# Designed miniproteins, single chains, continued (5): the designs that were tried, part 79

Each design is a single chain, and the fold is of that chain. pLDDT is the mean over its residues in the fold that is shown.

## One batch from the design tools (miniprotein)

Design m18910
Fold by ESMFold2-Fast:
Structure m18910 (fold): chain A 101 residues (1-101)
Amino acid sequence: SKEEKLEELEKEINENLSKVVENLNDEKKFKEAFTNFVLTLSKYLLLEEDEEKRKMVIESLKYLSETIDNKKLAEALGKAAELLEEVLRSGKPLEEKDIKV
């Protein structure tokens, strides 16, 4: 069901975010984890029909980018928010080539 797919995407988002944080000092693994994180969030936003929930995801990323002490993580989350705003604007999914870390 759609609800099951959203739950699976939420789990993948959390797993990929954990990998981003874990790999802050491993450039290759950080880039791979960040790419997967943003791609999974893009899929979530396009599948989620609740416009308010979609906006809250982007607002949460922006808030975290302004409040997190780790500069690299803060910049990455800010970049994720920008890419996801473009997804909402265009209605088109992100591809790996669209993500630069």
Scores: mean pLDDT 86

Design m18911
Fold by ESMFold2-Fast:
Structure m18911 (fold): chain A 60 residues (1-60)
Amino acid sequence: MNIIVKAIEDYEAKTENELSIKKGDILLIKKVVDEYHVLVKNLKTGEEGLVPKSVLEEIE
């Protein structure tokens, strides 16, 4: 799954599997993991990890 999303708020990783993101970051959703989390890649840093769906908004 390759969906481009934008972080709508800052998020700090709580586990090694999560990714810290900043409001305004552009991310690629690679996989939906569960009802609350997606695996994303930060397109500026190249880092990958899990983030909550609630902090993301789809963009075109």
Scores: mean pLDDT 82

Design m18912
Fold by ESMFold2-Fast:
Structure m18912 (fold): chain A 58 residues (1-58)
Amino acid sequence: DKLKGAIEKNAKAMLARGVSPQEVIDQLEFFADRLEKEGNEESAAAYREVAEKLRAEL
């Protein structure tokens, strides 16, 4: 799960810079939708899992 770890690290960095949790979630979902449209379902799923985890922590 190297990809999920990288996504989580980036999300935490954004939160540390003062980006709101909702904006971080919206960005993760945007990338997931784009990756799914490109046929990259595995990467899209990783972004969605991190977004769901962040929502649960709100």
Scores: mean pLDDT 83

Design m18913
Fold by ESMFold2-Fast:
Structure m18913 (fold): chain A 65 residues (1-65)
Amino acid sequence: SVTEEVARDILRVAIETESGEVEVELEGDKFILRTKYNTPEARKGLERAKRMAEEAGYEAEVEYN
C-alpha cells in the first residue's frame, strides 16, 4: 500500500543519514533492515529504524553485513 511504501522510504532516509549505505526491504508486514557496516554508529542507526518500524505497527529484523 501507499502507507507501507511511505513508511519504508522514511525508514530508509532516516538510517542512511547515520549508517551510510543501507538496504530496506518489506516482506509482507515485516521490514528487513541491512547494512554492510558493522560499526557502533551503524548498529544504533538500525536499532532506531527498527523501533520506528515497530512503532508504525510492523515487525522489523536487522541483518549485519
Scores: mean pLDDT 67

Design m18914
Fold by ESMFold2-Fast:
Structure m18914 (fold): chain A 56 residues (1-56)
Amino acid sequence: SELVEKAKRIIRTLLAAGRISEEQAKEAIERAEEDPLGTLRELTGAPLAEVEAMLA
């Protein structure tokens, strides 16, 4: 799905920026396939509305 693809790109960007570990990125990519919004909210600490805007 488009949301899952966008979430995976954001996760990879966070990894490349050194903001998360490789292990966190792998787990987050798996979780994003089921819950892209919740996964990004957990990783960023942003409220759901902000994460929805990131994926729009």
Scores: mean pLDDT 80

Design m18915
Fold by ESMFold2-Fast:
Structure m18915 (fold): chain A 76 residues (1-76)
Amino acid sequence: DRVQQLRLRADSLYTTARGGLRAADTLRQLGQQRSRQSSDGQTILSIYDQTAQGLLDGARRSRDEADRLRRQVREL
């Protein structure tokens, strides 16, 4: 069933996006904690924030693809 396959793919992508958002939040929290323990706190924050931004960008792409698939299902 093509409709069922598209729904399952969309659900999988939403799960991936949610995981990416959670991972990004965790990294930003860790960056803040680590920066307080270091003399070079700004460099540590920058590294964690850049990594978190990559995860946020990936989560956005997964969510956009999931939304596209859900729209495709509604057009069937």
Scores: mean pLDDT 85

Design m18916
Fold by ESMFold2-Fast:
Structure m18916 (fold): chain A 111 residues (1-111)
Amino acid sequence: GIEETEERMRELIKKASDEQVEEAARLALDIAQEVLKLTDDPEVQKLAQEAIELAQKALETGDKELAAEAMVKAFRAAKLALDVVEPEKIPRIIGLILRAIGLEIDIELSL
C-alpha cells in the first residue's frame, strides 16, 4: 500500500549516494512546486509546502533523512492532488508520481 511505498522510499534514499540524495531532493522540490500550480486544495498545499521546506534544507545540508522526508511528502501531495484536481490535470499529476517511482527504481538498481 501507500505506507509500504513511503517506507521503501525512505529506506532507499537513506542508502543512496550523495549524488542520488541531491537528485531526490531536487525532484521532491520540483514535484511539490508543480503540484502547487495544479490545485488550491489546503491539504495538498500544506504537504507540498512541507516538502519544499524539507527539500531546500536537504539541498543545503546534504541530509539524507531530510531528502527522504521531502520525497515522501511530495509523493503524498501528488497522490492527494489526484483526488481534488479537474480531470484534465490528472495526466500531469500521474507524470509527477511516475517520476518519483522512477527515481526509487534507479536508486534500488544502483544498490
Scores: mean pLDDT 86

Design m18917
Fold by ESMFold2-Fast:
Structure m18917 (fold): chain A 98 residues (1-98)
Amino acid sequence: SLKVSIPPRVTVPAGKDATIPVTVTSDKSGTFRVTATATNVETGETITASTTLPKGVTSGEVTLKGLKAGKTYKVTVTATDLEDPSIKGSAAGYVTVV
C-alpha cells in the first residue's frame, strides 16, 4: 500500500506559485509519479502539475502555477508506482491565494 501526506492548508501571496511538499510512504522502494490537481472551489476550474520521485526518494515538491488571486483551491495529490500502477495513494488539502 501507498500513503501520501501533504499539508492540510497552504497560503500563498497573489502572483506567487504554490509549492506543495509531498511525502510518500511505501513498503517498497519505487519510482512514483506525483500529480497534484488544484480545483477552484467556486468555479470548478482545474490546474494540474506533476513530478517524479526517483527510486529511493520519498519526499519532494509539486509547484502549482497560475493560481488566481483571492481564490481557494482544493488540492488532491496522487502518487502512483510507475512499475505497478495498482499501487497508488492520495491526499487532499487546500491552497488559498491572498
Scores: mean pLDDT 85

Design m18918
Fold by ESMFold2-Fast:
Structure m18918 (fold): chain A 60 residues (1-60)
Amino acid sequence: MDEEIEKLQEEIAKLSGVKLEDIKDIVEQHLKKSTKEDVLEMLKSSLRLIRRVHEERRRR
């Protein structure tokens, strides 16, 4: 169940340069206040935005 969230956390850490531990802490805080489905959608949206920024920087 947590494997998909874990993969998204790792990809965000790699692309953003933020420590994986910091990302995990933020996600744990959100899981206490929100549903797992909401957190998963937030992570997917964040990854899409980060991937776009990363591709633009790679081109330039």
Scores: mean pLDDT 75

Design m18920
Fold by ESMFold2-Fast:
Order: structure tokens, then sequence, then C-alpha cells
Structure m18920 (fold): chain A 99 residues (1-99)
């Protein structure tokens, strides 16, 4: 098996959360939610995925990735998705513990 670091594991979890955000955006769009809400969820997913990819590539620190994730959590909260916001914040806290 490929060696799994705590940073790589956390990046993997972040990618799962980004996937969930994209699915919630698609469900919201199909159910006729306001376009603003869908755009906020899609942007939150993009920020989470980008932070995960850049962290795994060693391009940003765990602290910088955590800051990006907190930004994404605020977008999710503005979209009215408090559960997604809490999930993203949990990943951010885990990254801060690695610094």
Amino acid sequence: AEPLTDENLTAGVARIVAGVALLEAEIARKRGAPEERVELLEEAARLVAEAANRLEAGEISPEEAAERLREAAELARRAGDEELARAIETVARNLESLA
C-alpha cells in the first residue's frame, strides 16, 4: 500500500467533503434552489478541492490549507448548509493540529 501521511489522509477526507458539496449543489439545483445558493456550494467545493490538491502537492502548508477551508466553510454557511460548514471546519481543525 502507498504510505499514508496524516496530511495525505486529511487531504483525502477534504476531497470527500468537496465531493459531498458538489452533490449537494446538484441536488439544490435539481430541487429549484436559488442560483446564488448553488454557486456558493460549488465555490465551497472548488476551494476545498484546490486546498486538498495543493496540500498533497506540498505547494501550501497545513496552516494555509486550513485558512482556505475556513473560507469554504463560510461559503457553505452562507448557502444555508450548516452541516457541510461544520464538516469543512472539522477538516480545517485537523490540519491546524498538524502544524
Scores: mean pLDDT 83

Design m18921
Fold by ESMFold2-Fast:
Structure m18921 (fold): chain A 69 residues (1-69)
Amino acid sequence: SELHEEILRLIGEILRLIGEILDLERELERIGDSDPEKRKEIEKKIKELEEERKELMKRLDELSEKYKS
């Protein structure tokens, strides 16, 4: 099914974004308060990736609902 392939592709992209977010969160924890400027940059990147993840999750939900319908 074409929908199944699209859903699996979206899941793959979401998992990739989660992995990137976790890596950045780990980096943030590693640096602690030692570099406030770098901390701000990482926080910004996490926010951007979380926004992308949110959009992909919405697409996944929409496709899942179409499949159920």
Scores: mean pLDDT 84

Design m18922
Fold by ESMFold2-Fast:
Structure m18922 (fold): chain A 76 residues (1-76)
Amino acid sequence: SAEAAAEQAKQLVLDGVKRGKSQEVADQLRAAARLLERQGHLEAARLFREAADLLENGGSPEEAARLAGEGVRLYA
């Protein structure tokens, strides 16, 4: 379900940050955003890029996870 997929994405972001993998998670979000953009999911791609920007700039991991979850919910 879209809800389950969104929650899974949130947990993956939070888990990655807790393990000191913030840059790796940001890189994965940017790669996913590029794929989503090619598929016409422009708003989902924007949310993934915003999440990646937060992680790269030392912003809130919780907010980054929320944005990633929202992005997944839009196309799942």
Scores: mean pLDDT 89

Design m18923
Fold by ESMFold2-Fast:
Structure m18923 (fold): chain A 106 residues (1-106)
Amino acid sequence: LLEEARRLSAEGVRAAEKGDYDTAIELFEKAIELYEQEAKKGNPEAYYHLGDAYLTLGNVYEKKGDKEKAIEYYRKAIEWFQKAIDMGVKEAEEGLKEAQERLEKL
């Protein structure tokens, strides 16, 4: 699950970089479903990847001008990054800060 979810996330990033936001959203939504399954098994890395996927999805909706969806996903990113930090994934600290800064600017 984790490898497939990471592949979908990477494809989503590439779609977003090309301005194909609808494809990016579809790919990240699929990646999130797989990361959620992995997180339910107690994998701390999956918590971090969920935060990162939600952060990117928030950015995509912000680029589309959907402020309400951007706020929703930045808040979800904050929740998952905080859970990842609580489970010892210190790498999530930068993602948490970015999600908070993005949310404050909206």
Scores: mean pLDDT 87

Design m18924
Fold by ESMFold2-Fast:
Structure m18924 (fold): chain A 76 residues (1-76)
Amino acid sequence: DLEKLKEEAKKNAKELVETLVKRGASLKELEERIEELKKKLEELKKKPETEYNLKGIANLEQMIEELKKEIEKLKK
């Protein structure tokens, strides 16, 4: 269910960014975290299209999008 994945990703992204910021993470470090996830996504896309891999791709894509939104809020 894509809606459940989006809601979970929003919650997880917000908690992750808040936790990292509280620990003194810089904007650059948050952006590096997104690049790490993008690299994992590209690696996963090269693997066979199993149900497990497709779910992993969907989860990573939603997490990356929500993390981008949370980081954008920090730039205001």
Scores: mean pLDDT 78

Design m18925
Fold by ESMFold2-Fast:
Structure m18925 (fold): chain A 95 residues (1-95)
Amino acid sequence: MLEEAKKLLEEGKEAFKEGKYEEAIKKYKEALELYKKLNDKLGEAEVYYELGKLYESLGKKEEAIKYYEKAKKIYEELGDEEAVKYLEKKIEELK
C-alpha cells in the first residue's frame, strides 16, 4: 500500500508536469486515499501541497488556498516549522 501510494503521487506529479491536469488530480486523490488509510500524515501533507500547486497553476486561487491550508495544518501537527512558514507565505500571496 505505501509503495502504491508513492507511485500514484509520482504518476500525478508527472501528469501535472506534462499538463495533464485532470489525470494529475485523479492520481493525487487516489494517493491521498491510500495515505489516509495508512495514517501516513507526511504523505497526506505532500499530496495536499501538490494539489495546491496544481490549482495555483490553473489560476484557481480559492482551491489552491484550501489545499495549502490542509497541508499546513498537518505540518503544524508534525512540528515542521519551516514547512508551516513556507505555506503561510504561499497562502498570504494568493489572498
Scores: mean pLDDT 88

Design m18926
Fold by ESMFold2-Fast:
Structure m18926 (fold): chain A 72 residues (1-72)
Amino acid sequence: SERAAEEAAFRAELPAIDEALAELATTNPLAARQGRLGREALAALVAGDEERAAELLEELRRLREEVAAARA
């Protein structure tokens, strides 16, 4: 099925994404945190956990606002 193929493709990419985020965290922890929240939100959406995805997207939104305020 298309959904199962999409979920499998997404899960296959997760180790590379997680490794890249871990590397990014050593030089740019804020960018790594934003990436991690986005990755977790997408994983929640793929799993059908809409409530968890909404929480993670709200955390990401708040983090972006805090970054914008700190740079103003």
Scores: mean pLDDT 80

Design m18927
Fold by ESMFold2-Fast:
Structure m18927 (fold): chain A 80 residues (1-80)
Amino acid sequence: DEIEKEATKAFLIMLLYLAARSEEQRELAEKAVEALEKGDFESAREYLEKLRELAAEEEEDAEESLRLIDLALKLLEELE
């Protein structure tokens, strides 16, 4: 279902926006979104994994951001 895939992409993009807590994290989230829009799921996953690592390094309490990023990674797997 094309509508369902588009809804999943929109939700994934929203999760990344909510998860990014710094300008550097936002840049990685934007790169992941750009890769996703191009159908480059491999690069999108790599950027999401880098975002997860950066959030864990930068945030004193990263638990919420990490949960949102993990959900985004799971949704990306379902789009592949």
Scores: mean pLDDT 79

Design m18928
Fold by ESMFold2-Fast:
Structure m18928 (fold): chain A 85 residues (1-85)
Amino acid sequence: MTGSKTVTLTGTMSDGKKVTITITVTAEDDETVTVTKRELYSEKVIGDFIEKKYAVATVTAALIDGEVKVLDQTTEELVVTYPKK
């Protein structure tokens, strides 16, 4: 059996910004599914580097009794820095 559920997560980032991420999870019987989505919410130049900040939402769900149940959900911040030249 297969089921799908749309989950909306809102996280507060280190700078106080609230980011909303919507994830659709599809799960089958006897499987736990983990879906991760990233949204860029900040980009700035720091000297000769570019810093990008992403809100990262992760949803873990399983199909239980014919319905998709969310078992765990997290919102994290990912910071990536790379040279601009």
Scores: mean pLDDT 80

Design m18929
Fold by ESMFold2-Fast:
Structure m18929 (fold): chain A 63 residues (1-63)
Amino acid sequence: SLFEKSKSISIKTLEAARPGLTDEEIDEIIQRLKEAREAVSDDPATKELLDNVIKAIEKDKEK
């Protein structure tokens, strides 16, 4: 389902963000997460998780 795929992307993105990504990789991940959050608007828990991941990645990029 779209929800299962969105959660999978979110978890994978969290793991990928930890070792320090390049700006290009971060931009691609942010775009993927934005697409996923739009797809899962019916699941507030997943949407919140995606929002937190996006924000965390954006903060890491600023460092």
Scores: mean pLDDT 67

Design m18930
Fold by ESMFold2-Fast:
Structure m18930 (fold): chain A 81 residues (1-81)
Amino acid sequence: SLEEELEKLSDQIKGAIARAERALAAGDRDALRAEVERLQSLKKQLEQLRQQASNDPELQKKIEKMIESLTAVIERLRAAG
């Protein structure tokens, strides 16, 4: 289901953010870059899932909120690295 796909993406995003923050703390620029690229890919997957949820406005709003939050995280990590 779309809800199951969203849960999977949420878990992958949380994992990538945690790894990115650890890489940033360690000064590992290559690892940070790899995780930022992964987060950008996951954001594209959220945007695709939002399109698939076109007839479910509640699910679309949840996905849009996640995209906004993820965009802010990506911007912060890119500025810090």
Scores: mean pLDDT 89

Design m18931
Fold by ESMFold2-Fast:
Structure m18931 (fold): chain A 59 residues (1-59)
Amino acid sequence: MVKLSEEQKEALKELGKLAGASDEQAEEGIKLLEEGGSNREAAKIMGVSQSQVSAVLNQ
């Protein structure tokens, strides 16, 4: 179980918004990651690539 920083959450929301996702979709992806979901599942919800999600988490 990984807890995300506020900066990581903001970066993920911004990536989702640039991909055309709603704020609700971005928040759902972030919750999934915090609950131990995969980067791939979160990326699908947010409309971004798995590598983009992994890059934010590895900051």
Scores: mean pLDDT 77

Design m18932
Fold by ESMFold2-Fast:
Structure m18932 (fold): chain A 63 residues (1-63)
Amino acid sequence: VEELKAKALAAIDAGDWEAAVAAVEELAKLGGEEANLAISEVLGYAHRKHGAAYAIRLGKPLE
């Protein structure tokens, strides 16, 4: 969970959209409270860094 969270945050900082999406998808596959919290933190970070549209799009694969 922490490794995937760190990977997602690093990808967001680097502008690597594909890596960010892949990390979020892997967190979603794991499931559970820790993974859900990590996803929330990643989406919140993306929102602060790039705005709501970016965060919404990053979360789309989970729907």
Scores: mean pLDDT 72

Design m18933
Fold by ESMFold2-Fast:
Structure m18933 (fold): chain A 61 residues (1-61)
Amino acid sequence: MSFEELLEELREKMEEAGLSEESIETVLNNLRQVHEEKGLEAARRLAEAYKQLIDKEKEEA
């Protein structure tokens, strides 16, 4: 999976969860920073953590 694909998947997941565009931009910018500083694997792990948090919130709603 490319970094661009990772950002797209996470954006879609956040949009489905009803997050604001401002919140989505904040999360995606955080992933871009992590990717730049620590590489793709670190960004992927952060994205997975966000996905799990979103899934848990959605299950409780």
Scores: mean pLDDT 78

Design m18934
Fold by ESMFold2-Fast:
Structure m18934 (fold): chain A 81 residues (1-81)
Amino acid sequence: SAAERAGQWALLALEHERREVEELREKGLISEEVADRMLAVLDAARARVAELVAQGDYEGALATFREAAREIHRIWQEAEA
């Protein structure tokens, strides 16, 4: 279903975001503290999205992904302040 594909997309999107954070850290574009905070958010979201997808709650998986994206954005804004 479209909802199931959207839930699977959320898992892939979180993996992509994790890789981007790691690359920013490797290039020295973010501090270790900022990277650790972002990775903690992404790891927690990935675990929750995987749980929700396993239960067939694809809408909950997308909501969890959106919340994680908002938290990552907030961390960015705080780091740039």
Scores: mean pLDDT 86

Design m18935
Fold by ESMFold2-Fast:
Structure m18935 (fold): chain A 73 residues (1-73)
Amino acid sequence: DPERVEPLIEALSDEDPEVRTQAAVELGRIGDPRAVEPLIKALSDPDPRVRVAARYALEKIGGEEAEKALASL
């Protein structure tokens, strides 16, 4: 669902860490590579739940950039 990806990327910047966590999980389920760069930034989120969700999402999406980011953890 390409149209849903952009609102979820915006939700990664929400003030509520629960919203950011849900956005990361859903982006991982969708698997759209447009989410890779925003999810890499979410690996540095102040909330550990968001960081874990971003790592899970990057593992699900895969690809060279995602694998490189995960290897640097």
Scores: mean pLDDT 82

Design m18936
Fold by ESMFold2-Fast:
Structure m18936 (fold): chain A 57 residues (1-57)
Amino acid sequence: ASQEQIQQAINLLFRALAYVVEGRYEEALELVDKADEIYPSPSIQRVRERILRRIEA
């Protein structure tokens, strides 16, 4: 992935974390999934798993 794609994925993750703080887990998950599509990484998958755990709890 390009540096620009990596930065875009990071920005999407930052916005997803803001949605998590607001309790908007489904919207946060959509942003995390978009970030993973741009730049797949173990860190993004960990964030996704944590959000899913909040929805399923």
Scores: mean pLDDT 79

Design m18937
Fold by ESMFold2-Fast:
Structure m18937 (fold): chain A 62 residues (1-62)
Amino acid sequence: MEEIREVLQREVELSMELMKAIVDALISEDPEEKERARREAERLAEESQRLGEELERLLAEA
């Protein structure tokens, strides 16, 4: 039970960081900052996807 809560908590934190990176990439007019934000968004999106898979597996185990 605690494991599911921990994964959800991590996913919320990661989702917030991902949203911030996406917003920064979209809003930033500086090419270098935009590139950095885009890279962060890609990395965070991959981590979020992995956490989502972990959550799915935990839920599938009943």
Scores: mean pLDDT 78

Design m18938
Fold by ESMFold2-Fast:
Parts: C-alpha cells; sequence; structure tokens
Structure m18938 (fold): chain A 84 residues (1-84)
C-alpha cells in the first residue's frame, strides 16, 4: 500500500509537471484529479481514517475536474492534516 501510493504520487506529479511545462493547466488539473481518484480507491479499503482520506481525495478529484481551485485548496489542506 505505501509503495503503491508513492508510485501513484510520483507518476501523478510527473504528468502534471509535463502539462504545466507545456502551458496546459487544464491537462495538469486532469492529471492531478486522476491521481487523487486512484489514491481514493486504495484508501477506501483501509480503516476509518483511511476511508476519510478516500472521501476527501474523491472530492478533491471532482473539484479539480470542475476547475474549482478554491474548493480544491480547502480539500487539500484537510488531506494534508489527515496524512500527518
Amino acid sequence: MSKELREIATRTTSEALIHVSRGDLEGARRALAEGYRKEAEIYSKGNEKQKEIAKLSQELADALLEGDTEKAAELNKKLVELLK
């Protein structure tokens, strides 16, 4: 699980950075959303805390796909706090 999450994070970050380097902010948001969706799928199989992380990750993915940057930022802060 830890290794799989790290691999998802690394791939997601790399894809998002490639899109940003090309000026494709929409593609970057979609790459990030796909990464959070995959992380949510893994966390949904865990304990109560991990299921909360899964729910927030799904909501963050949806916010990114909608282009709601303010909601995405708020959800990201909650995720960072739970991952501590």
Scores: mean pLDDT 79

Design m18939
Fold by ESMFold2-Fast:
Structure m18939 (fold): chain A 46 residues (1-46)
Amino acid sequence: SLEEELEKLLAENPYLTPDDLVKMEIERSAKKYGNEELAEKILKEM
């Protein structure tokens, strides 16, 4: 799940903030599923 992947990334990269990892995952998922406009809107709200 997305939560499990995010938790693993946080454990492996303790110098990154949770917000940074969430943004990275949103961008990655948007690129994979072709919803880049939705990702842009979500990132603007963060």
Scores: mean pLDDT 70

Design m18940
Fold by ESMFold2-Fast:
Structure m18940 (fold): chain A 96 residues (1-96)
Amino acid sequence: MKNITCAALLSTYLFLHSTGEDEKAEIVLEKAKKECNIKDNESVLEYAVKYLKSISASEYPELEQKVVELLKEYAPELLSKFPTFYTNLIKVLEEN
């Protein structure tokens, strides 16, 4: 099974980056690099997409919950925008 903490950090990074919160995205990205063991020379976007596509659909509810927890810590003001982002993310992951 994939590391859900890694997936949650990558999803949170993608969301923050998509909303223009670049400084907060960088903080989350550094944590994701450690948790996911991402090498400095790897494209983080390519790694994130590949990793998230490998997550089982049965794990999506836990992934959503973990991302919400991270957003409450880093960007609570953006929580209202997350459901739309997450729906679009899951659609991309399912369509592969």
Scores: mean pLDDT 78

Design m18941
Fold by ESMFold2-Fast:
Structure m18941 (fold): chain A 70 residues (1-70)
Amino acid sequence: MAEEEREKEREDAKYLAESIVGLAEQMVKDGFSKEAIENAVKEALKYASKTSPEDREKIEKRAQEVLEKA
């Protein structure tokens, strides 16, 4: 029954994406430097070790878009 586990993995990836992007947005509001935010995103992604490399890359790109918007 890989279907249920697959759905959970997708939900976990979405949750991590929202959490990491939200962290970047909050840090921008709090006045952190771009470098500090990039480091925080990198550290958060290390704790997402079970997330696929493709999902990690997408999350990182979304966080970078937040930084560029700031």
Scores: mean pLDDT 71

Design m18942
Fold by ESMFold2-Fast:
Structure m18942 (fold): chain A 115 residues (1-115)
Amino acid sequence: MVTQSGGGTVPAGGSVTLTSTTTANDIISVAWIIDQPGKGGRGIASISGDGKKKSYAEEVKGRATISLDNAKKTAYLNLSNLEKEDTGTYYNLVFALENGVVKMLAGPGTQVTVV
């Protein structure tokens, strides 16, 4: 299971921190995806389960920071210098081993509206 928090209505130029907690063990990687009306889902940031490998979409490089607290099983996405184009629903995807099989767990989504 994956739970998400953070988001809401945020001013342009401000920042937001999105939080996701999972009950999964043996995390392989965690990704944050944005879904926007008419554009579909696309990746924003990802982190490996050991926290050593991170990637960011070009449009958020220098503005986004992803982190993973393995002990708390909690992933964070901080997004700064927000633009109206950052408006959307952010989903956390957790890829984990469960009984030797790779499973994808998805959070319920967190809405961010930049005004």
Scores: mean pLDDT 82

Design m18943
Fold by ESMFold2-Fast:
Structure m18943 (fold): chain A 62 residues (1-62)
Amino acid sequence: LSEEQIKAGQEAGRRAMEAAHQALSAGASADEARTVGMEVLREAAKELGLSVEEVKEAARQG
């Protein structure tokens, strides 16, 4: 992955975690929170032309 893709993937991973935490704080179940996080990752993957796994790898590298 390029540096630009890594940074974008890290931001996507952070937004996915924030969305999941927000859902939990609003009374969502763990399964619902995971679904919200996955939706954010899928949208980011589409924007970046990456797979969800590549976005997760980029988030882990940061």
Scores: mean pLDDT 79

Design m18944
Fold by ESMFold2-Fast:
Structure m18944 (fold): chain A 64 residues (1-64)
Amino acid sequence: SAMAEEGRRLGEEAIEGARSGRLSADEAQNLAVRSVILLEQAGETEEALRLGREAGEALKEAGY
């Protein structure tokens, strides 16, 4: 679905941006939250949990 595709895109951007330092912690966290919401709304609960965990780990490693 379009919502699942957008959710994955935002989650991927949040993780990559946090790890590379391209995005600020606030920017990456905002994208990660939007990603999880979109994936949950699309019924992709397992993927939402996985991306949420990966983004949280990336932010923690970046010092957030």
Scores: mean pLDDT 85

Design m18945
Fold by ESMFold2-Fast:
Structure m18945 (fold): chain A 116 residues (1-116)
Amino acid sequence: ARVTASVSKDGVTVTATAPTAAEAAQAEKLAKLLADALAPLGAEVGPLAVGVALEGDAATVAVESTEPVSPEAARRIAAAIKAAAEAAGVKRITVVSTDPAILEAAAALGLEARMA
């Protein structure tokens, strides 16, 4: 299953796509939790794109920002992603980004962090 989120000052748009009804329930739950967690960040981080690939109890989360993210904003983004994914039943989270601040924040929370 896949979840995509676009964050801006105007709000959060989230879309979930799943091949089965069982995967759809988890993806929709994650989509709602991610939207709620990321909505307050739009004014602070500028445009942000988040893509999640769900595979059972594991999630790969790609985070892309159009502008460099401050360490403080990166910590808030990583914390929001972790909270939403864990609440949706995800046990293993890998964060992928081109932004080193996001990767450092994810690693500080004990998440696997990989450069895109």
Scores: mean pLDDT 80

Design m18946
Fold by ESMFold2-Fast:
Structure m18946 (fold): chain A 57 residues (1-57)
Amino acid sequence: SEIDEAVATLRAGGPEAKAALDFLLSSTDPRARAALEELARSRDHAGLVVRIALAER
């Protein structure tokens, strides 16, 4: 799914990661919200980026 692809892209990092994050943040699909919450529990860089983004929203 597009959500699964965005999660994989965000976890991989690189130039596409910002677009993947923006896609997940703008999605109204509850699966995207669940994916962001799961990523926020991660202790890697992707988790930090998601936690900061969620705190601003």
Scores: mean pLDDT 79

